# Designs tried in a protein design run: designed miniproteins, single chains, continued (5). Part 34

Each design is a single chain, and the fold is of that chain. pLDDT is the mean over its residues in the fold that is shown.

## One batch from the design tools (miniprotein)

Design m17164
Fold by ESMFold2-Fast:
Structure m17164 (fold): chain A 76 residues (1-76)
Amino acid sequence: DEKKKLRKAASLYAAAGIWYAAGLLHEERGDLETAKEDFRRAIELAKEAIELAPEEEKGLAEKLLEKAEEALKRVE
Protein backbone atom coordinates (compact mmCIF):
# COMPACT_ATOMS: atom_id res chain seq x y z
CA ASP A 1 0.00 0.00 0.00
CA GLU A 2 2.97 2.34 0.55
CA LYS A 3 3.55 2.27 -3.22
CA LYS A 4 0.06 3.74 -3.74
CA LYS A 5 0.77 6.50 -1.20
CA LEU A 6 4.07 7.28 -2.92
CA ARG A 7 2.35 7.52 -6.32
CA LYS A 8 -0.34 9.82 -4.86
CA ALA A 9 2.33 12.00 -3.20
CA ALA A 10 4.27 12.17 -6.48
CA SER A 11 1.10 13.08 -8.40
CA LEU A 12 0.24 15.85 -5.91
CA TYR A 13 3.82 17.15 -5.99
CA ALA A 14 3.81 17.20 -9.80
CA ALA A 15 0.43 19.00 -9.82
CA ALA A 16 1.72 21.55 -7.28
CA GLY A 17 4.74 22.14 -9.51
CA ILE A 18 2.54 22.67 -12.56
CA TRP A 19 0.33 25.22 -10.74
CA TYR A 20 3.44 26.96 -9.37
CA ALA A 21 4.89 27.21 -12.90
CA ALA A 22 1.55 28.51 -14.23
CA GLY A 23 1.53 31.12 -11.47
CA LEU A 24 5.02 32.31 -12.44
CA LEU A 25 3.97 32.65 -16.10
CA HIS A 26 0.83 34.61 -15.19
CA GLU A 27 2.92 36.84 -12.87
CA GLU A 28 5.39 37.50 -15.73
CA ARG A 29 2.47 38.53 -17.95
CA GLY A 30 1.14 40.90 -15.25
CA ASP A 31 -1.96 38.77 -14.57
CA LEU A 32 -1.53 38.98 -10.81
CA GLU A 33 -5.06 37.83 -9.91
CA THR A 34 -4.66 34.57 -11.87
CA ALA A 35 -1.12 34.20 -10.48
CA LYS A 36 -2.52 34.44 -6.91
CA GLU A 37 -5.06 31.69 -7.67
CA ASP A 38 -2.38 29.45 -9.22
CA PHE A 39 -0.01 29.93 -6.26
CA ARG A 40 -2.82 29.18 -3.77
CA ARG A 41 -3.55 25.92 -5.61
CA ALA A 42 0.15 25.04 -5.62
CA ILE A 43 0.30 25.64 -1.84
CA GLU A 44 -2.67 23.36 -1.11
CA LEU A 45 -1.37 20.57 -3.36
CA ALA A 46 2.14 20.85 -1.89
CA LYS A 47 0.70 20.53 1.63
CA GLU A 48 -1.18 17.38 0.59
CA ALA A 49 2.00 15.97 -0.99
CA ILE A 50 3.92 16.60 2.26
CA GLU A 51 1.28 14.69 4.27
CA LEU A 52 1.54 11.63 1.99
CA ALA A 53 5.25 11.72 1.08
CA PRO A 54 7.83 9.47 2.77
CA GLU A 55 10.15 11.34 5.18
CA GLU A 56 13.00 11.24 2.63
CA GLU A 57 10.85 13.02 0.00
CA LYS A 58 9.09 15.57 2.24
CA GLY A 59 11.96 18.04 1.72
CA LEU A 60 11.21 18.46 -1.99
CA ALA A 61 7.52 19.20 -1.36
CA GLU A 62 8.45 21.50 1.55
CA LYS A 63 10.81 23.49 -0.71
CA LEU A 64 8.06 23.83 -3.30
CA LEU A 65 5.60 24.95 -0.60
CA GLU A 66 8.08 27.60 0.59
CA LYS A 67 8.59 28.89 -2.98
CA ALA A 68 4.83 29.02 -3.63
CA GLU A 69 4.13 30.83 -0.34
CA GLU A 70 6.93 33.33 -1.08
CA ALA A 71 5.53 33.91 -4.59
CA LEU A 72 1.99 34.40 -3.23
CA LYS A 73 3.25 37.02 -0.73
CA ARG A 74 5.10 38.79 -3.57
CA VAL A 75 1.94 39.12 -5.71
CA GLU A 76 -0.47 39.97 -2.84
Scores: mean pLDDT 86

Design m17165
Fold by ESMFold2-Fast:
Structure m17165 (fold): chain A 75 residues (1-75)
Amino acid sequence: MLSDREQLDFALRVIEENLRDAAAETDPEEARRMLDNTLLVLDSLIEHARRIGDEGTLRELERLRRRVDELRASV
């Protein structure tokens, strides 16, 4: 359980960094590509968090997924 939590905490930091990079990207096509890739990773992480019962991380991943959807709508 601890190892799975550490993996999820690391992945959350990487996702947040990727979202900052995508928000700073000036090329709309590249920004969309970055957001699409981030969404695929988020869906995988959400499934993993549900499997291990990490409700705290699941809520944070769902918040990040909503932010990806909002950014994609703005590009």
Scores: mean pLDDT 78

Design m17166
Fold by ESMFold2-Fast:
Structure m17166 (fold): chain A 94 residues (1-94)
Amino acid sequence: MLEEVLEEAVRLLEEALRDPSVAPEVAERLAAEAEKYRAEGREWEAMVYEAAGAIAKALAEGLITPEEARERLRELRELVEKLLAGVPVEELDA
């Protein structure tokens, strides 16, 4: 379920936010999950993991601050919550 995928992605990102030294490993794990779900034809789940992986990778590379990473995670959570509520894709700001 998309909600379970979001919870796992959030859990991994929160781990990277607590300890930035694991951010590269978190980014790799999230990217691997995205590829797995994409291969299974599960596009929404793949998108969530891919977006979370991009946040973790940017954090690992020092391209964003932990505060910016938290904001991006909040935006991802809001997007998934809108999808779960049945909001049409054309009404999403992402």
Scores: mean pLDDT 79

Design m17167
Fold by ESMFold2-Fast:
Structure m17167 (fold): chain A 80 residues (1-80)
Amino acid sequence: SKIDELVEKLLELAAEVLDPETVERYRQKIKNAKTKEELRKIVDELFLEVSRRAREQGRYDLLDEIFKVVKELEKALDEE
């Protein structure tokens, strides 16, 4: 599904600035999310962590990509 594809893309971008254990922890949280609300909260948490880390590393190009993916994910979650 589009949501699954966007989630995987977000995790791939996160892997560029987060350690593998943290990325896997978020992947598991996402897999265990039973509601749209739970998924949104996890995505928001991941976005904040990745954004903070990307800024610390000067990865502003990555920030632009992450923002676009999160915006598409939020739209997909709002639509259904």
Scores: mean pLDDT 84

Design m17168
Fold by ESMFold2-Fast:
Structure m17168 (fold): chain A 76 residues (1-76)
Amino acid sequence: MEKEKEERRKEALKKGLEYLIAQTDDPRVKEILKEIYEAILNNDIDKLREILKSVPDPALQKLIQTIIDELEARKK
């Protein structure tokens, strides 16, 4: 596994989330995206799993699951 590539992937995910937060007008979706962003910054997979449980949006669920998978792959 390439740790440097995993770090770049995490940076890309953070930038993507920052862009989505800026584009979103729904304050509830902004709140969820901010929580995901903070969890990524802290490498907190457990927090991401808690957010996943609370989010009813299937698109956001897929995004969170992808982020969890990326962070879990690098936690070796």
Scores: mean pLDDT 73

Design m17169
Fold by ESMFold2-Fast:
Structure m17169 (fold): chain A 107 residues (1-107)
Amino acid sequence: ADELVERVERRALEAALAAGISERAAELAARFVGGVARLMAEAGVEIDEESLVAWAVELARALDAGDFEAVREITQRLADMMLGKSGNEEVAEEVLRLGREVEEEAK
């Protein structure tokens, strides 16, 4: 899991920075999708690294803009997807917790 999480975080960070997003927002979004990748691995859910990187760029844009309504909407959509794939409400709740942590750090 650690090697996969590190790879997802690195790819997410690079993609967000390449999109012209601030370093801080890019780092926060990369950490968020790294946490999601770890939850996916632990829950036995198939990980689409490219999709997670795309989610990170979308989240990083919202964080960079200070659009916390968009941050919450993106995080909720990902939590709903995780609930659908895992059938585990605790996994979805943990995704929402990770989203709240990056929102608070961005403020």
Scores: mean pLDDT 86

Design m17170
Fold by ESMFold2-Fast:
Structure m17170 (fold): chain A 58 residues (1-58)
Amino acid sequence: LTPEEVARLKAYAAFSEAYATGTLEQARDAGIKAGVEAGLSPEEAQALMDEFAARVEA
């Protein structure tokens, strides 16, 4: 796996965990934080969370 793929997996894990116990906004915030900490830019983390939010709301 590339570092970017690992960062995406970490963002997804944080999003998934937060969404199980809270709101979609809390899940997005958790995912952005985890993604940025793992090496994604804030813009990349935001875009990834938009994608995950669309999947769970669709």
Scores: mean pLDDT 80

Design m17171
Fold by ESMFold2-Fast:
Structure m17171 (fold): chain A 77 residues (1-77)
Amino acid sequence: MEELEKLREKAVAAVEAGDIEAAIKYTAELIKLSQTVELSPEEVARVVGTVLIVMAAANELGPEASAALNEAVKAAL
């Protein structure tokens, strides 16, 4: 769980820094890791919340950023 929280923190920090490429990368790693461990409902909600924050940031930047996030998420699933 500490690894999931660390990736979540990195993704949010990247959004705050305006680094959407890093935010997408950490979000994809977070999704991949979330599939290898059993998550509580609260942990699932935190992962989903992080994805939504990164999606909002990508949408603000435009369709290319949103497309990059969608491809990264598909690859992580």
Scores: mean pLDDT 81

Design m17172
Fold by ESMFold2-Fast:
Formats: C-alpha cells, sequence, structure tokens
Structure m17172 (fold): chain A 65 residues (1-65)
C-alpha cells in the first residue's frame, strides 16, 4: 500500500514536470524537486509535491528554487 502510494505521487510529480512547473530527480535516495518557473505558484506546487512524497514514504525530499 505505501509503495503504490509513493508510485502514484511520483507519477503526479512527473505530470507537473511535463507541464514545465518542476523537474524531479532522484539522487542517492533523495528526491530533488527543482522549480523551472521562477514564480510563487511554482514554489507552492513544488512544496506541496515534496510534502506528498514525504507522506507517501519518501525518506528524503529537497526543493530547489
Amino acid sequence: MKDIRLDEEIAMARIAESAGIVSLEKKDGEYILTTIEDSEKAKRIAEEIAKRLLEAGAEKVKVVY
């Protein structure tokens, strides 16, 4: 159940990446979300994605502006 939820949240993050809002990278067990758009909206979306990934069982998530 936790693994399926994490996969679903990763898929949602990839949708945001395809929309040009963020980029998602996994490095040494850490998920890195970089905002592509320099806007408060993109920052809020990245923070919300990071929170959902953590709640879904990701051990480490970082947001980069």
Scores: mean pLDDT 78

Design m17173
Fold by ESMFold2-Fast:
Structure m17173 (fold): chain A 72 residues (1-72)
Amino acid sequence: MEAVKEEALRGGLSEEVAERVAKAVASLEDEEDRFRAARHLLTTLGGMSREEAEERARRIVEAAKEVPLQPP
């Protein structure tokens, strides 16, 4: 998902790591599973601290749940 990959790239990750995070999140249906997968990849592959990974993972999961807002 493009929004997920974009959020990962904003975290200073390489495109390779960002794509892995995006694919992992896209493959999961559950919000908690998506958050855990993103956090895990950000700490193991991204080299982030737990708290930084949690913040980035939350943004990534939120981006994956984007709902188009209908115009008024």
Scores: mean pLDDT 71

Design m17174
Fold by ESMFold2-Fast:
Structure m17174 (fold): chain A 94 residues (1-94)
Amino acid sequence: SVEEKVIELLEEHIERLKKATLETAKEVLEEMLKDEQEMLAYAREQNADRGLITLLETAIAEYEKALKLPDEELMKALEGIAKGYETMVEWLRS
């Protein structure tokens, strides 16, 4: 299902965020942003639940915001995104 694919994507992103360094953070965010945009397009084509679409739109906005941060704030933002995704995955699996 679309939900199962979204959960898998979020779990992959959590791991990538946790492994990111300051030197790799922007490249990781750009790749994850592209993955989320592709998943959003797929979810829309499948007429997925509006809540799921909103979740993906929110994730995209957070990644776009993080990419504009100075290096000093970037790593803390990645930590926050990872924790948020862990909460989302827990909620979706419930």
Scores: mean pLDDT 84

Design m17175
Fold by ESMFold2-Fast:
Structure m17175 (fold): chain A 73 residues (1-73)
Amino acid sequence: LPTPARLASPEAAREARARIEALEEEAKGLSSAERLQRYRDMVDALVAEGLLTSPDPEKVGLVHVLAAVEAAE
């Protein structure tokens, strides 16, 4: 997969991982649409806070964030 996203630091990677783990717990039992919205909100927040960088932020999905976290950890 192309990796259009990079995390700004190891601290940013830990923050992103923590948010993903929290959302996975919260998303248990949510509809697919609700789960997708929560993940999109998280990715948008990471970009807005400067924790995640990408030349095409609109193309960044959960799979790219996970790949960036794994690469940083």
Scores: mean pLDDT 75

Design m17176
Fold by ESMFold2-Fast:
Structure m17176 (fold): chain A 78 residues (1-78)
Amino acid sequence: EDEELLERAKKALEEGKYQEAINLLRSLPVKDVEARKLLIKAALKAGNQTEALKAWFLLSIDIGWEEANKLFEEVVKE
């Protein structure tokens, strides 16, 4: 289930397993806003700017550019 995968990805992030979190989040549907937010966070912590930008772009398609930028800023501040 998507909720279970999201919780697993959150735990991986807390444990510093950024690549594992990225892999889990990539397996979730494109329209999953929470998965896209966490993917941006995981990619940034992993130092993968390209992956973070890709996740942001997919999020912007789903929720719109303005909301995607707001969420990206929230993730970066964490």
Scores: mean pLDDT 75

Design m17177
Fold by ESMFold2-Fast:
Formats: sequence, C-alpha cells, structure tokens
Structure m17177 (fold): chain A 70 residues (1-70)
Amino acid sequence: MIADSRATIEELAEKVKKSGKKYEVDPALEEAARRALIETLGVSEENAELAAPLIAHQAQIGREAARALA
C-alpha cells in the first residue's frame, strides 16, 4: 500500500514536470503536503516538490467541500 502510493506520487510528479502546470495554493498547505510525501511515503524531495502543489490544491478543494457540507 505505502509502496504503491509512493509509486503513484512519483508518476504524478513526472507528469507535472512534463506538463509544466502551475498551481496557486496556500504555501502552508503546499509545505505540509511536501513534508507528508517525504516523511510518510518516502518520496524523494524533488518528486515531493513537484507533486506537493497539486496535492495541496486537491486538499484545498476537499476542505472547502467539507466546509460546505458542514
């Protein structure tokens, strides 16, 4: 499970690098996502930096959806 999650994040980072997509997200959420990817999933720092903005962006959407339902 953890190894599969790490592989998925590494694949996502490669796609982000190829697309050159930019995400505007809360820097605190981006940093939290980057740290979680490195510490929890063991993703490389380079791949975590590439994936973190996308993960933070998805987390912001999820948080706003949860807030709207509360």
Scores: mean pLDDT 70

Design m17178
Fold by ESMFold2-Fast:
Structure m17178 (fold): chain A 91 residues (1-91)
Amino acid sequence: DARRRAILARLFQLAGASPEVAQQLADQVLAHIDAVVATGDEAAIEEVIRELATFLESFAGVPEERAREIARALVEGNLDEAERLVEELEA
């Protein structure tokens, strides 16, 4: 999904990654999310949301509560919400 990739790449670029590195990181993160979501294991899905939130907090300096909201929106496919939260983070 090009839209999810663009959202993640934008977050990684805000953290100081080059466009190329941001796209590579976005692809890796999406592959991991999609593999876990495909299992249908609710506990594993919640763990991926937690892992992504921790990564956004540590790497991009996103506040903990906002990082959790962005991570959940991305994993659940709520892309309008994810884009809104990232825009609020920038301005």
Scores: mean pLDDT 81

Design m17179
Fold by ESMFold2-Fast:
Formats: C-alpha cells, sequence, structure tokens
Structure m17179 (fold): chain A 65 residues (1-65)
C-alpha cells in the first residue's frame, strides 16, 4: 500500500513535471500519493484530498492532449 502510493505519486510527479513547473508538479505528486494512502477513508478531510488529486490528474490529462 505505502510502496504503491509512493510509486503512483512519483509517476504522477514525472507526468506533471513535463507540463507544469517543478513546484506545482511536486505538490501534485504529493497530493496524489496522499490520496492513494486514504483509499477507503470517507472522512471529509480524506474526501477533500481525493477530490483534489482527481482534479490534478484531470489537469495533467488535459495538458497531455
Amino acid sequence: RREEAERVGRETYERASRVFDPERAEEIGRTVEEAQLLVGDYSPEAIETQMRAALYLMEIAVEEL
């Protein structure tokens, strides 16, 4: 779980770094990694992090078009 979250975060950072500046790419990668660790947690704070990660992934996908 933790290893998988770190892998997903790193892969997301690499994708984001191709289309966004390094500071934003690092924030996106960290947010996605955190969201992976919160899978199955339905607290308001976890949901907020999951939604932010989903929006970041959508932004990357749009920039990659």
Scores: mean pLDDT 78

Design m17180
Fold by ESMFold2-Fast:
Structure m17180 (fold): chain A 85 residues (1-85)
Amino acid sequence: AGFVVSARFATPEKAAQAQRALEEFGRETGLIRRVRGADRYVLVEIVAKSMEEAREEARKITELLQKLGAENVEVEEIPLKELLP
């Protein structure tokens, strides 16, 4: 099961700070496949063995992004086949 969480920040510097915090968070949970940053945007790709685990991780990441000052947070489910290549 997979989700992408995307967030926009007020500045590229805040987005870069959030990307680093998410990379550290992902090292602890082991459910973050990739964190990507571009300008004011941060994208987090979540992969878990169950929908329940992936959804819970997406909630935790959303809360962390909001705590870090994200202006907009979007959560999108990814079909497993899009994560296989």
Scores: mean pLDDT 79

Design m17181
Fold by ESMFold2-Fast:
Structure m17181 (fold): chain A 72 residues (1-72)
Amino acid sequence: LEEANEALLAAVKEARDVAEADPSAAPKALKAVEDLAKQIADQLGTPLAQGGALNAIGLARGIVERALAAAA
């Protein structure tokens, strides 16, 4: 559980770093976070895991949208 949460947080951080460095790569980084979150949620099969996955996806989307807005 701690490992899954750490992996999701690391993926969100990576998406943020990618979005800040290269906004054009941000959608790909967001997809990677979404894919990882779904894998973890499917593997754990608990409401807490589903909630964690949705939260990570939401955070990554917000980060990507902010980076794209800043680049404009």
Scores: mean pLDDT 74

Design m17182
Fold by ESMFold2-Fast:
Structure m17182 (fold): chain A 76 residues (1-76)
Amino acid sequence: KTARILMPAEELASLSDEEQERMARVLARAAAEAGWDAIALPEDAPERFKEAVRRAAEAAGIRVEYLSKEEYEALL
């Protein structure tokens, strides 16, 4: 089962670095607690957010999948 972020890349970019890090940790923790195998992120998300999610997911043994704009919008 794959967790997904529902916030558009533009909204993520408007968050402070601390808020992006916090959201990344919350998402990875929620995915791990729910027993999800992967987290899906928009490919055009801020690099800081993608890196934060990647680190948290790696620590939890969860895969990170990057979706194109079209693929990401199809999930909404």
Scores: mean pLDDT 74

Design m17183
Fold by ESMFold2-Fast:
Structure m17183 (fold): chain A 77 residues (1-77)
Amino acid sequence: FKPGVEGGKQIAKELGLEERYRFDGGEDKKGPNLKNMSAEELKEFLRDPKKYGTGEPSLKDKLTDEQIEALAKYLSS
């Protein structure tokens, strides 16, 4: 596992999150628009997405804290 933005990108690809989340502001995708969320907000969202009004599953049980942080940094970039 590679930490940071590149590691987060790989995790997003492996979990299919790039098709589920609109981190680039695209209108044709279903799911939360993550483009303007901070890395800290995204980290909290990934741990408890229901607090943000979405039915997406929590990644806390599937990913380490380091992997969640890398993913949040990627999605907020």
Scores: mean pLDDT 65

Design m17184
Fold by ESMFold2-Fast:
Structure m17184 (fold): chain A 99 residues (1-99)
Amino acid sequence: RPVTTPLSPELAAEVAELRAQVDEIDKRLDEIISRMEGKELSPELQEKIRKASILVIAAHLLVAGAETGHPDAENDVAGARQAIDEAKKLLDEIEKELS
């Protein structure tokens, strides 16, 4: 009885799409942090950045988990998609506050 099952072509394609989206939000977060170096930030803006950072880390871990093809990979895909969507929303709000 194998411990892990290989990803179906459909699931593998979805995981690859999520990996690209995680790389996108990670780059956006890095650009925000770089632009904010040396600037005084409100406590509310600092909290939004902290939450966005946690969501980006969570998305990375969930996508990495799904890439292993473990029995619960579909749940990791669903969790990654949710974390990416929430991170994108926070990044949009942060970018608006910085404009």
Scores: mean pLDDT 80

Design m17185
Fold by ESMFold2-Fast:
Structure m17185 (fold): chain A 77 residues (1-77)
Amino acid sequence: MEIILEFSNGDTFKIYAATDEDLAKGLDGLVKKAKEQNVDLTFEYKGKKAKTGKEVVALKPKDGDVIKANTSKLFTL
């Protein structure tokens, strides 16, 4: 599946995942990268908030869906 992350500045990042586990790992990797930059990264899907890849997967996003990526300050991918 393909999930599109939309950051508050309008930037987008595509995640390709064959499984829910792969999606969770990809999202958790971005959270870890943000923490290395002293940035809190959280997600929002259809008004529901998530802090981990597993929490995002639990919201059951569909292929091609957009998930909002909220950052506490400027984040570089």
Scores: mean pLDDT 82

Design m17186
Fold by ESMFold2-Fast:
Structure m17186 (fold): chain A 82 residues (1-82)
Amino acid sequence: SELIEKLIEEILKILKKYNIEPSEEEIEELREALSKAKSLTEYKLALRDFIERVAKRHNMSAEQASKLLEEVFELLDKLFSE
């Protein structure tokens, strides 16, 4: 899906701002999760789960993880605005 690939590209740009470079395996895991989502709510659940795992793997503070998730949700809302 073109939308999923664009979303992943923009998420990777956000992650780079937080000094996070996910592995190809982590990117594929995200792609698979997003491909199974059928609604905006399911996309948000998949992204929350992904960000929680990334935050844990990279020892992010709760504040940084919350800010990252907020930026990702803002991006998602912008892409799905209609």
Scores: mean pLDDT 83

Design m17187
Fold by ESMFold2-Fast:
Structure m17187 (fold): chain A 108 residues (1-108)
Amino acid sequence: MRVKPEDLLKAVVESQAVLYEVRGDEELAEKLRELLENPEEGLREIIIHQLELLSKTADPETRARIEELKEQIRRGELDLAQVAERLRELGYDTLAEGLENLLKEVNS
């Protein structure tokens, strides 16, 4: 299905930001809105936020790997495709697939 990336991002930002604000996650709502201006950077920030949430329920070994991945992303050491690969290595296949699909749509 052919969708304009800006139209998809606007729809996602409008619906998901409202949902996250209602649930009290203002930081994630703000990061979603940043996708409208800088899709690649906005996706990076959203992934960092999702990793922070995942780290709260992870075992100590997985948490250490999540922290390392967050730091690598913040330092610009990994592109988004490499981030998706690292997520799959950690067992977060659904998050990796979501990132890969959104990245393909944005870059199509």
Scores: mean pLDDT 69

Design m17188
Fold by ESMFold2-Fast:
Parts: C-alpha cells; structure tokens; sequence
Structure m17188 (fold): chain A 72 residues (1-72)
C-alpha cells in the first residue's frame, strides 16, 4: 500500500540520517554532517506533504550514494 511505502521510505531516511551522523562523528568530515542535515530536511518535507514519494525516493537515493562514496 502507499502507507507501507511511506513507512518504508521514512525508515530508510532515518537510517541514512543515523549513518551520516555516525560517519561525521567518526571521521570529522563536514560533508557527512551536511548529508545528515539534507536527509532530515527531506524527511520533514515528506512529513509535511511538500514532496511526492517519487521525489523523496530520488532524493534519498542520491544521499545514500554520497554517503557510500564517503565511507570508502
């Protein structure tokens, strides 16, 4: 259902924010903290209905890709 898709996407966003914060703490890399902030903004916008689920999915996928690149 759409509600299940929203819940899954929300969980995925929260996991990304948590990973970005952890990476920032471990490495001191300001890019990781920036990704955490962007993730939280996207989550807040989704909660307010300001973005479509498609837009949210595209946004989180791009942030996940950037985190993966920083983790090396």
Amino acid sequence: SEEERRAALRARMQALIDEAVKLADETGNPEALELAVRGQELLDRMDRGEVTLEQAEKGIAELEKRIAELKK
Scores: mean pLDDT 85

Design m17189
Fold by ESMFold2-Fast:
Structure m17189 (fold): chain A 67 residues (1-67)
Amino acid sequence: SEKEKLLQELGKLVFSVVPEEKHEEAEKALVRLANGDYEEALKVLLSIVPEEYHEKIKELVEKLKSL
């Protein structure tokens, strides 16, 4: 499904840029996104992902919200 594809793209991006010690926080945030808790998940993701990726993260989350 499109939702699964977007979650996979988000996961690949996040885990490629977030260090191992923040892996658990990243995983929990992605689970929140899958469950529709977009605002809290986005806050966590933006706090652990480098600023250069924030725009891409926001775009992918907005696409998820529109499904």
Scores: mean pLDDT 84

Design m17190
Fold by ESMFold2-Fast:
Structure m17190 (fold): chain A 98 residues (1-98)
Amino acid sequence: NEDLKKAREHLKEAKKAYEEGDVEEALKHLEKALEYLEKAFESLDKSKLSLSTLIALELQLIAAKFAVEQFKKNPTEFNFENALLELENLAKTLESLY
């Protein structure tokens, strides 16, 4: 899935930007990773998923969106690590369904 590949590339660039002290660039890449993960979720054939899997995915997407918003509002190391973790967890779950 091309969207999942692009999401992973943006997560890698977010880590690099944050390590270099470029908070603005790190946020940009986290937002792009989220955008691609949302596209992957939208394109997924949800009719073949169990209800528990669908609920778990929707909750992970909500958590990822919230974490990115928290980093945007308050760009602490904790909020960066949390946003990265939530996006990586969502990516891993989506990758398991493709």
Scores: mean pLDDT 89

Design m17191
Fold by ESMFold2-Fast:
Structure m17191 (fold): chain A 75 residues (1-75)
Amino acid sequence: SEEGLRLYKQGEEAYKNKNYKLAAELFIQAGELLEDVDPELAARAYTLAAASLYKLGNFQLAEELAERALALARS
């Protein structure tokens, strides 16, 4: 979706600026919108959300999103 791709790009900008909280929120939303239309890009979004959450110390949610990304990349 256009919205999913837009949120993904905004997430990349937030991550580059080290705003990991905003990056995680944007990448999660992007992944959810992209799962059915672009599962490879959704997997990348969840991977970057996981990386952002890891930076914030939210390790459990980071692991859950990393597993979701792997499942999408293998499908």
Scores: mean pLDDT 89

Design m17192
Fold by ESMFold2-Fast:
Formats: structure tokens, sequence, C-alpha cells
Structure m17192 (fold): chain A 98 residues (1-98)
């Protein structure tokens, strides 16, 4: 599916509304990293959102940096999907830790 700039802006507005309503968590930060990449924003913007997502999962500082680097380096929609699958798997593993 080809996303228009208007579709991306609408999705960002939905995340802003969710946060204003009190929703928090790793997936919100991850989705903001995805939006930053889709909008062609500075790679460091996506990296920072990914650091916040990894922190919410309770990951180590070393692993937080690894996730930020992955987000910084993704360039295509397919790479974003692969990153999303990896993050979902990691979030699942983190949820099983006591």
Amino acid sequence: MELTPEDVDAFEAQLDAAEAAGYRGAMLHFLRAVIAKLKGEDPEVAAEHMREAARELGLSDEEIQEWAEKARNVKTLEEVKELGAEFADRAYEASRAR
C-alpha cells in the first residue's frame, strides 16, 4: 500500500490523540519512529523514538543503543516492516520476563 503524506499526517494525529488520552507504551514510541521514517525526517528522530520504545520494554542501555541504530539505518518500507517484526518479537520476550 502506498501511503500519501496526508495518510501519514492522519496517523500521526491519531497517535497524538492517543497520548493526550493517556495511552503510553513501547508501541506508541515505535509507531512514531515508523512515522518519522515514512515522512523522511532526520534519521536521529526515528532513532530517538526507538530509544524510548526500547526503554519502555525495560531493555539494557546497550540493547537500547542497538535498536536506535537499527531505526537510524532502515531506508525502505520493507526494512521498516522487518524492524517491526523484530521489535514485536522482542516486546513479546520482554513481556514474558517476570
Scores: mean pLDDT 77

Design m17193
Fold by ESMFold2-Fast:
Structure m17193 (fold): chain A 81 residues (1-81)
Amino acid sequence: SSQQISQLVQQLQSSDPAVRQQATRQLSVLGSQNPSDVISALRPLVNSPDPQVRQDVRSILSGLTRTDYGSQAQDIIDQIT
């Protein structure tokens, strides 16, 4: 759900590596089922000051490049550098 995706996106910014790892895995699974919503939710994090958050976002989006929203996912990856 949209609420679940938003909560997981917030958890990507956790100081706890275990919480971040779990959120990354769950967002990857949800992204395979609903790529548009996950891509939209990750967009605000492309300019995160935390390099770990940017890496996790890139990792999730890389998995989504093989979906029908692959071009949108790639555009966001390119913004992360």
Scores: mean pLDDT 83

Design m17194
Fold by ESMFold2-Fast:
Structure m17194 (fold): chain A 90 residues (1-90)
Amino acid sequence: SAVDELLEEVLEVVKKSYEEGLSVEEMIERINKLFDEKAPELDESDLEAMKKVQEFRLRLAELADKLREGEISAEEFVEEFEKVVDEIKA
C-alpha cells in the first residue's frame, strides 16, 4: 500500500542518516520533509492506513526522544525503528 511504501521510505531515511552520521534533528527534518511530500498522495478515506501513519509518527517521536536523551544508541534506534515498521505493516 502507499502507506506501507511511505513507512519503508522513512526507514531508509533513518538508515541513511545513521550511515552518514547525521544528527537526530537533521534526520527528523528529512523525515518530516518526506511526510510533507507524500501526504497529498495518501488516501485519507483509508482510516486504517491513516491510523498506521499516526501510530508511526507517535512511535518515531518516542524513539527520537530516547535517542536525544541517550537512553538508546543510534544503532539501537535503527533496530527499534525496523521493528516498529514491521509491527505497523503487519
Scores: mean pLDDT 79

Design m17195
Fold by ESMFold2-Fast:
Structure m17195 (fold): chain A 80 residues (1-80)
Amino acid sequence: MKKEEEEKLKEELVKLGIDDVTAEQLSKIAVNAANTKSLEEAIKLIRLAVDVHKQAGELTDEQKKEAEKLLIEFVKKLIA
């Protein structure tokens, strides 16, 4: 379960100009966050993950903002 949804999320992140490795890592984090079954905890984990990748120079400011929105929307759909 969720492997197809994870692959689609990765593709959307790559469309934002994020590299394949970072997109794969963020997609896996979003799926793992959704597995907590807590929207509050999932959002917290996603925000932490995009902040860490931004600090590592793997995301631009705009990519971080867009990825955060996309990942939060994704976990909302999986937890609902």
Scores: mean pLDDT 81

Design m17196
Fold by ESMFold2-Fast:
Structure m17196 (fold): chain A 74 residues (1-74)
Amino acid sequence: AEAYLEALVKEALAQMEQRGVPQEVIEEILAQVEKERDRILASIRTHLASLQERAARHTLSEAQRAELARLLAG
């Protein structure tokens, strides 16, 4: 979950830098993500657990199976 969040933040930073977003705005966004880090991680873990339970019950859609594979790989 932590590695997945870090990868998302890194990608978002690269996109913001490419668009010429001011450093002050980037720092504000990063501070907001850091404040909400525990909630974001808890949400990712809850979603992963839900997908794993549904996989065990064979009730996942193709899109949900792809999402589970990405979460487990990242």
Scores: mean pLDDT 74

Design m17197
Fold by ESMFold2-Fast:
Structure m17197 (fold): chain A 79 residues (1-79)
Amino acid sequence: MEEKIREVVRQKALAGASPEEIADAVKKTAEDLGYEVLSVRVEVEPVDADHERITVTVTVKDANGNIYTLTVEVVVPRR
């Protein structure tokens, strides 16, 4: 799950997706993997003039009722 979510965040960020679009893609990816999505938070912050950091925090529940919170951080070039 973590690796797949990280891949989706990176791909969407590189494509210039908005925080809302990233959140929607992450939610869909987790649901496609069989998890119930309880919350998704996306934060975008500048690192320098040429880079931004995207932090995604996802809380999911698996088929056995276990709750996991995952934080994914990706640094991408700006434009």
Scores: mean pLDDT 82

Design m17198
Fold by ESMFold2-Fast:
Formats: C-alpha cells, sequence, structure tokens
Structure m17198 (fold): chain A 100 residues (1-100)
C-alpha cells in the first residue's frame, strides 16, 4: 500500500529519522511511486530547517510542494534541470540566510 508507506516515511522524516525515511522512500521509488518518494525527500530535507527557524505550517507545506514540483518537472523534462538547480540553490540560500 503506497499510501501507508508514504505515511510511515513522512512520520520518520518528521521525527528526523533520516535512515528510516531514506529506506521507506527507496521502497516507494521501487514501487513506481516516484511523486510520493520525491515528496518524502522534500519533507526530510525541509523538516530540520523548519524546526530551527520556526516555520509556519503554511510556509513549510508551500516549500515542500514547490521542491516536489520542481523535482518532478526536471525528471519529466531534462531541459529544465539548469533552471531547477538554480531555484533549489536559491531556496537553500534563503533558508541558510535565516540561520543565525
Amino acid sequence: DVEKLKEEALAAARALDGAKAVELMQKLYELGAIEEAIYVAAVAALQPPAIALGMSEEEYERLVEELTELTLQALNDPSLIPATQKRLEELGDEIVARVE
């Protein structure tokens, strides 16, 4: 059940259990649930800075959705990879700039 695996992976990512999140994300990928696997990866990447910076649920979900969408677009159209890389760098820089 893809939905159950996604929920377990999201719970691991939110608990900062990176090893378990990666294991479950890999299982989603192997089942062909690419979008779900990418969403879990975005949650795992953004959860630590969201906690450290006190992000609102709205800001956090918006960033997770943006990161997921950019990654999916690049996978479907490799010509978008340079633009996606630039946007990911911009998002990373924005997050780092808020850490003191």
Scores: mean pLDDT 75

